# Designed miniproteins, single chains, continued (4): the designs that were tried, part 37

Each design is a single chain, and the fold is of that chain. pLDDT is the mean over its residues in the fold that is shown.

## One batch from the design tools (miniprotein)

Design m13260
Fold by ESMFold2-Fast:
Structure m13260 (fold): chain A 80 residues (1-80)
Amino acid sequence: PRLTVTSEKGTFVYEVRSPEEAGRAAAEALAKIKGLKASEIGLKSAAEYFAERSKSAAEAARLGAERLEALTGAKVEVEE
């Protein structure tokens, strides 16, 4: 699936093929929108969290989209 995040900081597009990739993409997008360093948000921990809680890349991408929208107000689209 493709994750497209549209925010005041710009548009970020991620192609995710696993729950781990979706978790990393969501964390990276959050860091960019909030002006944080990737090290401050725990990319590895995000990948592991999404892998444990999602059965597919598509489920993980949707979970990441919902959380990003809630935390940032950005518009997030998931294309499968």
Scores: mean pLDDT 77

Design m13261
Fold by ESMFold2-Fast:
Structure m13261 (fold): chain A 85 residues (1-85)
Amino acid sequence: MSPRQQLVQLYKQFHFDLYQLIEQGRKDGLSNEEIKELVEQKAKEWLREFEKQESDPEVRKEFRELVEQEVQLAKQQIDLDERLG
């Protein structure tokens, strides 16, 4: 798999883990603010573990930007779900 395909696969796995976390938080009766905090903590854990395995600063930056974008989209979706439900 190319480095680009590997990064895309990691992003997909992060996306999946993040949305499973959101769904579980809702099932556990957590508030939207508590779920957003869990989302941010999960992103920090993923970045920490990735940076332990990847030494290239450009690849680290690219993955960080993807993770930060996904966190913002997830927070927007949580807010939208609150307004529509």
Scores: mean pLDDT 80

Design m13262
Fold by ESMFold2-Fast:
Structure m13262 (fold): chain A 72 residues (1-72)
Amino acid sequence: MDEEEEKKLKEKAEELRKESEELLKKEGGTAEDASYQPVSPELLEGSIKLGVAKLIEGVLETVKRREEEKKK
C-alpha cells in the first residue's frame, strides 16, 4: 500500500471515530446500546462510522505487519 494512501486512511479512520463519538454522546448512548434497542438514525450512523473506523484500522495494521515481515 502506498504511504500516502496509508496516511489518508489513518486520518479518515480518526475522523470517523471522532464523528461517531460526537453522534453517540449527543444521543446519550454507546455503540453497544445501538445494537440492543430501537435506535435513532444518529445512533445507527455513529455506530456504523465507529465500525468502519475500526475496520480501516484493522486493515492498515494487517498490511503494516505483512510489509514488516517483507523487510525482515
Scores: mean pLDDT 69

Design m13263
Fold by ESMFold2-Fast:
Structure m13263 (fold): chain A 89 residues (1-89)
Amino acid sequence: MTPEELAQSYRKMAENIAEILENGSEFDREVAESLLAMMREIEKLKPKSPENEKIIKLLDEATRAAREGDAEKVRKKLLEAADIYESLS
């Protein structure tokens, strides 16, 4: 995947995960947390860089927001990660 493709993937995930959380159930929160955990594990497999570390921190912040049911904060954090990937293209 190119950095531009990764940026688009993160934007799509921002939309999808926020929509899931906006349904407001405990199950939706668990689904959102699972998706964020998968994204984090994928990032851990990449070579370490300052940009990769920032993206992992943003995913940790998004996971915390998801546990709180804060769909807007999850969207914001994932869009910030997308912007980092766009800067690498």
Scores: mean pLDDT 85

Design m13264
Fold by ESMFold2-Fast:
Structure m13264 (fold): chain A 85 residues (1-85)
Amino acid sequence: MELKKKAEELREKAKELREEFIEKTSETAKYMGKGISALIEGNKEEAEKYFEKAQEYGDKAQELAEEARKAKKEAEELEKKYLES
């Protein structure tokens, strides 16, 4: 019973991390768009600030994707142990 509960908690965590990943990816796209717009307007300094924010959100998205993948794998391992028991 305990292994099943831990697997469910990890599945929920993986789901939350995937949702956060999607949010951070969306923010990355928004700041990339703002940076491109500023660049077209000839405002290179403003464009660099937006691209820097896009990079920050992109880095956070990458970290969340790795954590989500790890949580999913741990959940699958616990489920296998629960089913083999």
Scores: mean pLDDT 85

Design m13265
Fold by ESMFold2-Fast:
Structure m13265 (fold): chain A 104 residues (1-104)
Amino acid sequence: SLDDILAEERDSLIAAGDQNFQRSLDAIAQGDLRMGAVYNTASSLLYAEAGDNERARQYMLANMLALVDQGFTDAVEETAQGILKENPESEVAKAALAAVAAAR
């Protein structure tokens, strides 16, 4: 059915998002912030296309936490403050800043 085809397409987008998210974490663990950002952006766009905005937000937070774990606290703080300037109620940005504070 059409509903089955649309569900299969959504599942494919989510799988591609998961793959790019894992590549982002691997790049961050290796200190490659440029490729980490590229893969994270690709992952977020794929989840958004699948209509899974909540997963996109959760994976954005997970990426920021991975950056904190690798010692990139200043970069995460700057990014989270930028998000809060546009959306003062961002739970993702607040959680990222809490992780930065805990790592210092």
Scores: mean pLDDT 82

Design m13266
Fold by ESMFold2-Fast:
Structure m13266 (fold): chain A 74 residues (1-74)
Amino acid sequence: SEEELIQKVLKLFNEAVEKMDGASVEEMRKIKEEFNKKLDELIQEETDPEVRALLERIKAGVNALLDALIKEKE
């Protein structure tokens, strides 16, 4: 379901944020890269175009948040 997919994305995001706690800027960039690889796999496997579009919008939003965390540590 859409709700289950959103929960999976939130879990991946929370795992990324937890890994970034105390990490170096270089490590945070690698964590962001790993997060995006996993999210891109979910997007590519999704067959519903409306759900794919939603996941792509969520990807943009969460990446903006991760970028802000990285910038604050620079």
Scores: mean pLDDT 85

Design m13267
Fold by ESMFold2-Fast:
Structure m13267 (fold): chain A 85 residues (1-85)
Amino acid sequence: SMAIELLKQSIALLKEAGETSLANRLEQFVQRIEKGEVSLMEVEIELGLLRIQLSVAKLANAPEKLIRGLDLAIEGLDLLIRSLR
C-alpha cells in the first residue's frame, strides 16, 4: 500500500539521519501492521507521538533528513488511518 511505501521511505531517511533507534522502532511497527497485529488506537497514538516529535525537531532546528523522515512517517500513518475509516 502507499502508506507502507511512505513508512519504508521514512525508515530509510531516518537511518541516514542517524536516528537508528527511531527507525528500528518504526520498522518493527510496520511489520506488526503488515501482520494485522496493530489496532486503530495504536496507530493513532503513534501518529500523535510522531507529530509531537516533529514539532520538537522543527523548534530545535533539527537536520532536514530527520524532519523529512518524520513528515513521511506522519503522512504514511495518516493515510493508513484514513483508509481504515
Scores: mean pLDDT 88

Design m13268
Fold by ESMFold2-Fast:
Structure m13268 (fold): chain A 86 residues (1-86)
Amino acid sequence: SSSSRRRRELEELQETLAILDSGVKFLQDLIDQGKASDEVKKLVEQAQELLEQARQALKDGDLDTAKKLLAEAQKLLSEAVKLYNS
């Protein structure tokens, strides 16, 4: 049913949000220790804003918007990790 499919999709997006939030916390710890550049800090701040918007979209039942926001946040966090490791 559409209800069961929507619930599964919501659960998957909530799991993705939790994973990305953990990544933000990891990078934020590095920033707080002075181990990350200003560029890494900016990417993490942008990702945090996208994750907040994604959380709101999930609450509103806008799963398509949540997917797009989570994908964008993941790209920013991946870029932040690459910059940190460069």
Scores: mean pLDDT 86

Design m13269
Fold by ESMFold2-Fast:
Structure m13269 (fold): chain A 96 residues (1-96)
Amino acid sequence: SPLDVTRAQVHFQMHYIALDGEIIVLERMAARSTDPALRSELNDLAAGLQQVRDWMQQQWAQTDHSNVDAIQQLIDDFNARYAPLAKRLNDLMAKA
């Protein structure tokens, strides 16, 4: 239904917005860090998230936006790509 399509599109866009915000926060944290090792790790993590974001943009441009199953597959693929980066972020925050 058109409502199911809209919900899937919104769900995908919410993941994209959240990822974009996380990248900005990490880049700002890196810029404020006086520890070169922490700065390097934060920049590497931000670069990894940027690669996921670029992948999301490329896949979205190639996806049939009316196909709910195709959008759900992108969300599932996003979660698989994001999971190891999210773990690294959580490990870094736990040490701060």
Scores: mean pLDDT 88

Design m13270
Fold by ESMFold2-Fast:
Structure m13270 (fold): chain A 74 residues (1-74)
Amino acid sequence: MAKEIKEAAEAGDKVHISLQTKKDGTKVAVVSSGKTKRSAGSKESVEAAIEGLKKTGSPEEAEKYRKLAEEAFK
């Protein structure tokens, strides 16, 4: 899952990450790419996607999503 999203981002697909909160206060990150949309409940999955974003020349966006992931899995 995370590996596939990271590889897609590195190959030119853009990765988008958004933060969502469940009713019980549990936070999850929703990760989407040009091919796939996945709900990433693990910090590792989000981190892999963020690394892909940095390689596609979007360091500002990668940093923004890094902070969101830190909040989600705090």
Scores: mean pLDDT 59

Design m13271
Fold by ESMFold2-Fast:
Structure m13271 (fold): chain A 83 residues (1-83)
Amino acid sequence: MDELKERLEELLEKFISMLPKEYQEKARQMREEIIEKLEKGDIESALGLISEMLQFTAPSMSEEQKEIAREMLRLLMEIRRLS
């Protein structure tokens, strides 16, 4: 469980670092909320926040960012299954 959460946090940081500068501040704030929800075991809220982040960043996503987004969602589903 902790290894999957740590890997998700790393991918989330990488994803945000690849965003246009204007999106990074909002995405960093959302990252802090996502991590807090994961620490509390609130996987549904974490999923909702990740989905919201992906929705507002979608128009600017490269193929590489889309691959990272798919991997983040897959890890979150694995965390949900194990919890």
Scores: mean pLDDT 81

Design m13272
Fold by ESMFold2-Fast:
Structure m13272 (fold): chain A 59 residues (1-59)
Amino acid sequence: SMVEVTVTLTVAKSDAEAFRAQLDEALAYLESQGVKVLSVEERTEGDTTTFTVTLAVPA
């Protein structure tokens, strides 16, 4: 059985590139622990970038 979890993370647009690298590392770690990454969406609006991450977590 899996539980679907959505996490929304908002950063300054100028930090988005560095944050994306950190997020990729974190998601790779989560996948190694049996979490399934379902989607990663990136949206920039004005001076902010929002990442929406949907995960399937074993329950």
Scores: mean pLDDT 87

Design m13273
Fold by ESMFold2-Fast:
Structure m13273 (fold): chain A 99 residues (1-99)
Amino acid sequence: SELEKFKKLLEELKREVEKLKDAPRREQLEKLKEWYKKMLKELGEVSPEQKEVAEAIAKSKFATDEQAEFLETLPLIEQLRIAVLAHLLRLEAELEKLE
């Protein structure tokens, strides 16, 4: 099922995060960026509408009432795509600040 695939990806991500606990901050963020990109590829294509919602969530640090209501209408797998993309966008912004 889609949930079992996501659970497996999440367990793999948790293992990678543990390996990075003592790494330099920049290396941690770069490795996490690669992992989020991999997860996003395995979750499938993100629609333009899903990208816009993910970008808005990434900028606000939390969902607005309107964004939360929209997310509740979506299948779980689509909610996960948006969440992973939002985390990726926030992480890319944090990497730019380290420049």
Scores: mean pLDDT 75

Design m13274
Fold by ESMFold2-Fast:
Structure m13274 (fold): chain A 78 residues (1-78)
Amino acid sequence: SLEEKVELALTILKKMIEEGASAEELGEIVKTALLALGASEERAERVAEEVKALVEEGRYDEALELAERALREAAKEA
């Protein structure tokens, strides 16, 4: 289901953060997951850029909250 894909993406993101993944790596996974859920290229790129900015500032909780909201919204629109 789309909900299962969202949960998997969030699990991967949390694991990547624990393992010290870069802002670029985290942004790429968010973009890829959003596109897989049917989000537009423009929306996926915008969200990925916002996630990267938060990660570069060390604001990991806010980055995860943004990613979760965007992924769940994309899944609802599919």
Scores: mean pLDDT 86

Design m13275
Fold by ESMFold2-Fast:
Structure m13275 (fold): chain A 102 residues (1-102)
Amino acid sequence: MEQGEQLYNLGKQYLNQGNYEQAKQYYSQSIRIYREHDPDSPQLVRALINYGDALLQLGNIEEAQRYLDEARALAERIPDEITRAMLLIGVSVGRIAIDRAK
């Protein structure tokens, strides 16, 4: 979904600027679109991982953990082995960051 990708890219832009509230807002909108139109997509998993990162940076540790758990479950279902492995690495990095924040 092109709109979902555009919102994801805006979220990523704000995340890179350290504007975690704006990143959260755009990633949330991107996730909603992907869940509705392409719920098994690598794009949804990527958005969930980065949303978790934004939540962690804002101190929302429990919420970040829930989104990363969702991302992991979806990533495990991705048929492409390389894409699945890359997304699971992203989830693992996020989980390590959460464990260090506790």
Scores: mean pLDDT 87

Design m13276
Fold by ESMFold2-Fast:
Structure m13276 (fold): chain A 60 residues (1-60)
Amino acid sequence: SKIAEALLVLLRLLGGDASRVPSEAELREAGRETGVSASTLRRVYSAHGGDVLAALEAYR
């Protein structure tokens, strides 16, 4: 899914550190590469307790 692609880009921008809170610029860049809005990506990330890996599992 496009959301899973965006989450993978986000994880790469975080340097693989899923414990780091993404910046607004990182959310925008991940969304820009995949066509997912930064607000959608932030909502998905927040819905999974700030766990990018848990969010990724839900959308794969």
Scores: mean pLDDT 79

Design m13277
Fold by ESMFold2-Fast:
Structure m13277 (fold): chain A 85 residues (1-85)
Amino acid sequence: MEEVKKLIEEVSKALREMLEAIKNGDYEKALEAGRRLGEITGRPEEVLKAVKEMIEAYKNGDYEKFEEALSKLVEIARKAIEEKL
């Protein structure tokens, strides 16, 4: 229970920081949060790819692609949490 709780807290914090950074145009901070999320989930390449896709989509006003990339990122995080249950 404690490991799962800590994992959920760390994932939630990283996701929140990343989304706020993207919304504020702080793409460097978004990538830093993405790197932490990649380490937490054990899937750094998949997470960074999704984060970069989100940043590019947001910059281009392509909110459909942004939602697709966010959905992929959330799926990666969910699978990582499930693997610790």
Scores: mean pLDDT 81

Design m13278
Fold by ESMFold2-Fast:
Structure m13278 (fold): chain A 103 residues (1-103)
Amino acid sequence: MLKNAPEELLKLTEEAAKEVVRLLKAIEAGDEEAAREALRRLKELVKRLLEKGKELGKEEEARLLAEIVVSLARMVLGIAKIAGNPLAPLLEEGVREIERLVE
């Protein structure tokens, strides 16, 4: 499946992964505004990924790539929870909203 993913879907997935890295940095810094902005951009990128997949007739490939992004976001949430980070509830809400887009 993924070996047939168009370059455009891979690029959107890479952009989403970069936002997950930004989210982790914001959480580590205790920057709520930066964390909210990273979550907003991540949600928008996942929406664009799924819409592009539909446009290209590659909905299954787009869903698999979106699931990778969700898994990365869940990893950041896990790190925040283990660290006792006060932004963990915000991150949990944001991750759930992104998960709902893929379901």
Scores: mean pLDDT 86

Design m13279
Fold by ESMFold2-Fast:
Structure m13279 (fold): chain A 100 residues (1-100)
Amino acid sequence: IEEIEALAKEMMRHGLLALRTGDEAHLAAARASLERFAEAVKRVASPEIKEKVEEALRLAEEWAAHFRAGDRAAATRAFDEMMGVVGEVIREVAEQLEKE
């Protein structure tokens, strides 16, 4: 759980920097953290949690598209939705691990 929480924090940090600065490097770093998060979650997750991971990945593509289009408002909404799903995944993984 500590690994996925650390990856979510890195994703938040770089995502917020990308939204504030418009820097593609921070967008790339946030997405790389999300990919590592998805891999870590898929190693332990139930099929339901894996579906939420796919939703987060879809929202990340939507965020990147709006970011590159220069639509800051749409990019911010997509990022907020993505981070909401990431938070749900962390809660559900923690619940699953407590059952073991």
Scores: mean pLDDT 80

Design m13280
Fold by ESMFold2-Fast:
Formats: sequence, C-alpha cells, structure tokens
Structure m13280 (fold): chain A 64 residues (1-64)
Amino acid sequence: SAAEALLAEAERLLAEARSGEEARQAGKMFDHAGVLAANAGDEALLARAQAGGREARKLVEQLG
C-alpha cells in the first residue's frame, strides 16, 4: 500500500538521519503515512507511523 511504502521509506530515512533536518523530514513522512493508514482503517500501520513520528521528534530535539 502507499501508506506501507511511505512508512518503510520514513523508517529508512530516520535510521540514516545525521541531522535535525533529516529527522524532521522523516517525521513529516511518518505523519503522512499515519494519515494514509488512518484513512485505510489500518490500526497496526497507524500505530507504527505514530511510534516512528515520536522517535523522529526525539531525534530532532537531540540533533537540533
């Protein structure tokens, strides 16, 4: 699905993030994936997107 593909890309970007800007970009992708998952009624995928978004926000705070 589009949500699953976007979530996988967001998870990859977050794992490779070396700056606050990269972590922020990953966070935006997690938020978008979450919207798509919610619209599809995929609660498990929504939970993964929300967890990834929280990790991205923590990394933004750590890296600036």
Scores: mean pLDDT 87

Design m13281
Fold by ESMFold2-Fast:
Structure m13281 (fold): chain A 90 residues (1-90)
Amino acid sequence: KKEEEERLRREIEIVEGTYESFLAMIDALVRLAADEPPAVRAAQAARLRAIAARETLRVLDELRARAKRLGFDDIVKRVEELKARVRKEE
């Protein structure tokens, strides 16, 4: 039904927005840690980005399975596109 499709689309938007907010927070934390050596900041940022990517991909896999079960092929495609973006940023 349209309501289930709209709800799933909103959940995907929330996941995308949460991921982008997490990346922005990591960038802000790196700037605030200016007293740390650059290599240490880079390592900490990489670790946080890896955690963000892993958790985002886990949630996206769940949303993809729900969309596929419901036959929302366009939503499945949207989730795969977002997963590809997250993997590239990891």
Scores: mean pLDDT 83

Design m13282
Fold by ESMFold2-Fast:
Structure m13282 (fold): chain A 77 residues (1-77)
Amino acid sequence: KELVLSPEVEKRLRAVEDETFARMAALIAAGASRADLVQVVLDGLRRIKAIIEEHLPEFVPLVEAQIAKVEALLAEL
């Protein structure tokens, strides 16, 4: 009906998001720097890009734009 991801693709994307948030929570608890937190987000986005590139290649430019924004933020830190 609406725009829906396949269950397998959705599961893989959710796994990357869950792992990224868990890593961020652990780093915050350990007193990690802001740069370390931004790096974890960037790593997560790169993993998402790999999944999108395999299954939804037309959306790759949107993911690349988001990666570029996070890379710019990391460069400012």
Scores: mean pLDDT 80

Design m13283
Fold by ESMFold2-Fast:
Structure m13283 (fold): chain A 95 residues (1-95)
Amino acid sequence: SAGEEAIAALRAALELLEEAIKKLKEELEKGTISREAATLATAAAIAGTGAIFEAELVYPQMSPEQQREARELAERVRRKLEELTKLLKEANKLL
């Protein structure tokens, strides 16, 4: 269903954001940002933003259980996007 697909997209985006954040933190500590880390961060930001948009679009068609799960996941994705944005601002000082 559209609700199941939106929830799966939110979960996938959350995992990708966690990977991007971890890699950026490790590289910031070393003082050098790789092209691979920048690419992963960009992909994660697109995935997170897209997943939230998709979830909002199909939200009225979701079951109450799916709506609760989507809200929780979307909130987590938003928090990770905020964390990623702060890390990218720090990374830009090294470029």
Scores: mean pLDDT 89

Design m13284
Fold by ESMFold2-Fast:
Structure m13284 (fold): chain A 87 residues (1-87)
Amino acid sequence: SDKFVETFRKTLEEAVARLRALTDEAQQLLELDITEGLYHIALAVAKLAGDPELVAELEALWQEFVRSLLPYAAAFPALAARLEALL
């Protein structure tokens, strides 16, 4: 549903803000791991609902989230390496 997609988008936007506020690489990686876990839960919900269009939209939002962080991660080699692995 549109509300589910908008909730997930907001979750990713909040995760970007939190990641950008962090200067400790271990904390950045933990925040990214938690966010990835939430993404997999969202995908599982969409798959259980039998909605392939919702799955595709969530995958597109996740890819955009990862790509949006790459320029920021240029200063943080551990975060950059982890984000590249998620593409």
Scores: mean pLDDT 87

Design m13285
Fold by ESMFold2-Fast:
Structure m13285 (fold): chain A 91 residues (1-91)
Amino acid sequence: EELDKYIEEIRKAGDEAARAVQESLGEANKAMNRMLDAIFKAGKVKGEVEKATKIINEFSERYAEALAGTPEEAVQLIREAVDEAIKELKS
């Protein structure tokens, strides 16, 4: 129940970040931060804070690298991170 709410927040914020990165990096970063916060909270609810922290750290590092490339690469990374986080936290 609480986990489902944070999973939905991850999806919504991730989708918003993916759309925003094609238009405004500032707005994309705000949505990305909400997505990362939702991942951490989902990990807390599930009792998997270490897993959630690892997902957040790995995504943040890869996202910084993707921003040195194209917005399309950043969009792909955000979508992959959303899918993987939901898969890991729902299993």
Scores: mean pLDDT 79

Design m13286
Fold by ESMFold2-Fast:
Structure m13286 (fold): chain A 88 residues (1-88)
Amino acid sequence: SPLDEALRELHEAGKTEILEKLKANYEEVLESAESPQTKASAAYGLGVIYELLGDKDKAKEAYQKVLELAPESEEAEDARKRLEELEK
């Protein structure tokens, strides 16, 4: 997805400070948003960021949260694919 590509480009460019700010923003959205879809999008973003930072366990937790919040969304389809790769 465009978000996945943008987050990876930030990581490859060494812009860790921006990546950490995005992580904090997604954590806030996941905690405070009322919409399950908005929370699922934030959880998916967190999963990608945790993968880029090398925290596979937190990435798995975030992707599982996407499946709980919005199981029929596009983010849930992407989260399932990421979980399959992380469970190998």
Scores: mean pLDDT 82

Design m13287
Fold by ESMFold2-Fast:
Structure m13287 (fold): chain A 80 residues (1-80)
Amino acid sequence: KPIEIPASDLTTEESKNLLKKGKLVKIKLKDGTEIEGVILEFDGNKYILARDVKTFREIKFPISEIESIILLGDGTLFDS
């Protein structure tokens, strides 16, 4: 079962431990946009940096724009 983390919980230590570099996530934005990506960086307060699985572009998501994040598992955009 995927773990869904609401925006209110994103700054907790538990969320930092779940949203580590290399995790595949679905990021749901407050405007209704959904983006699937691999986490590159999470500072624990202000933003999540992720690589979009469709475009391979790095996107910085301000925590203030995030509705929730669904943890899908381990992911990479490259052959590993």
Scores: mean pLDDT 78

Design m13288
Fold by ESMFold2-Fast:
Structure m13288 (fold): chain A 75 residues (1-75)
Amino acid sequence: ELERIGRELLEGAEEFDRRVAAGEEFSEDVLLQREIARRVGEALLRIARGENVEEARRELERLFEEMRRLREEKA
């Protein structure tokens, strides 16, 4: 499950990059969310592969906290 989710997140980030290259414009919020999703995908793949699992889990917790803060800063 984690490997599939991680791959889907990275694939989604690549799709957004292709759309930007094709001339689509996105808000700064969307670009930031895409970057965070890419990092989450990378951490999930590390966990799925059994690579430094504890460190990757802590990184995920930090990324989720950053996403929460970005949403709250909209005020």
Scores: mean pLDDT 75

Design m13289
Fold by ESMFold2-Fast:
Parts: structure tokens; C-alpha cells; sequence
Structure m13289 (fold): chain A 71 residues (1-71)
């Protein structure tokens, strides 16, 4: 739980510079797992509006870590 929250917080800090659809989808999944349905919905909506921007290596690493923790 705490590790998932930490990864989400780190992704949220990078989002203003990188509006990546994959990052938003990952945040939606993480907040859904944490039980924060409101934030999950908000990030899912942002993902729908975002383009297919390729994430930076830093963001990609956080996405991969979040996916591993969501298993």
C-alpha cells in the first residue's frame, strides 16, 4: 500500500511536464487499488484526453514499478 502510494506521488510530480497517457492510466490503476475511486476516475479521464506521448526513462521506470506492485 505505502509503496504504491509513493510511486503514485512520484509520478504525479512528473505529470505536469509529461502528460503521458500511459502515466495517467497507471495512476488510475494505482488509485483504484488504493481504494481512491475519485482520483482513479480523474486520472482515467485525463488518460482519455492525453496523446500517445512516449514516456521518459524516468517515468517508464515508475510505470513498470507500479505495474509490478499492482500484481
Amino acid sequence: MEELKKVAEELEKLIPKEKSRQAYMTLAAVYAKLGDEEKAREYFELAKKASGTKPSPEVQKLIEKARELLE
Scores: mean pLDDT 77

Design m13290
Fold by ESMFold2-Fast:
Structure m13290 (fold): chain A 66 residues (1-66)
Amino acid sequence: MEEERLERSRKLAREIADTLLSAYDEALGMTEEDRQWRLEGRSEEVNEVEGKRLRELLEKRRKEEE
């Protein structure tokens, strides 16, 4: 019973995380390649790409406000 509860909690946590991550990726304009790097555990590469996407998003917003 304990293991079943933990599995259900993990499944729910993954579903919530996937939903939030999907919204985050859409907001940043993340590509399928960026998502694949995340799945492969290439945390350094993913962090670099996320940083680049965030900078690009901020530049676009700044240009739109000018």
Scores: mean pLDDT 68

Design m13291
Fold by ESMFold2-Fast:
Structure m13291 (fold): chain A 65 residues (1-65)
Amino acid sequence: GAEEAARKAIEEAKKLIDKVSDPEVKRQLTVALKHAEDVLAEGTDPERALRVAQAVIEMAKKALE
C-alpha cells in the first residue's frame, strides 16, 4: 500500500541524501524529507508522504549529477 511505499521511498531518499556533498543542498533535502516523515506519521495521507519522498529522491539524484 501507499504507507509501505512511502516508508521505502523515505529510506531510499535518506541513502541518496547521505551521498550529497553540498552541505546546503543536503540540509534542504533533509528538511523536505522530514516533511514527508511528518505527513506519514500523521497517517492521514500516506499518498502525499509518498509524493514528497519521491520528489526528494528526484532532487537528490539531480544534486548527485
Scores: mean pLDDT 85

Design m13292
Fold by ESMFold2-Fast:
Structure m13292 (fold): chain A 118 residues (1-118)
Amino acid sequence: MTLEELLDQAIKAARELKEALDNGAPVSEVRALGQRLIDLLTQLAEKAREEGRPEVSTLLARIAALVGDVMDRLERGEITREQAKEVVDLIIQALESLKNGRLDEARELVDKAQELLR
């Protein structure tokens, strides 16, 4: 897959995750969708690093870790589905900003998403 194709798949996976959270899908289904997004983000981070984009790679790795943290907290009942949806929405916006070459905007959105988990 190209970097653009992987990014489009990651955005789609993040939207599917947000929809599952909104529609009251079982935690097991939410975890499976979250893992799919993590796998796509990990592949995207590796490809960005290989293409000489270390700052993009680092941000994508941060987003993957954030998805994992959200899933873990949701499974433990430490956050609500509404809080998880808000974080995932910011992740979607960050990935769309990256697609448009707006790295600083994407970073600010990831920072906001992390602050929601405090």
Scores: mean pLDDT 89

Design m13293
Fold by ESMFold2-Fast:
Structure m13293 (fold): chain A 73 residues (1-73)
Amino acid sequence: SAAVEEARRELERFIAIVEATIARITDPEVKARLQRILEEMRREAEAAIAAGDIERFYEILERYAAEMEALLA
């Protein structure tokens, strides 16, 4: 569906932005923690997309974005 295709594009865009942010981090502990959070988010988001649960997909993105922002504050 168009909604599933859009969600996948949004996930790919989000991952690219976070990966670019991680590449600029010099602290290896913060870098490793962000990489783990990103991988957890990717797994849950992919599962929501596979289930066609677009509402759950956006909830996952919002929650993990907030978690990553808190770590960088």
Scores: mean pLDDT 88

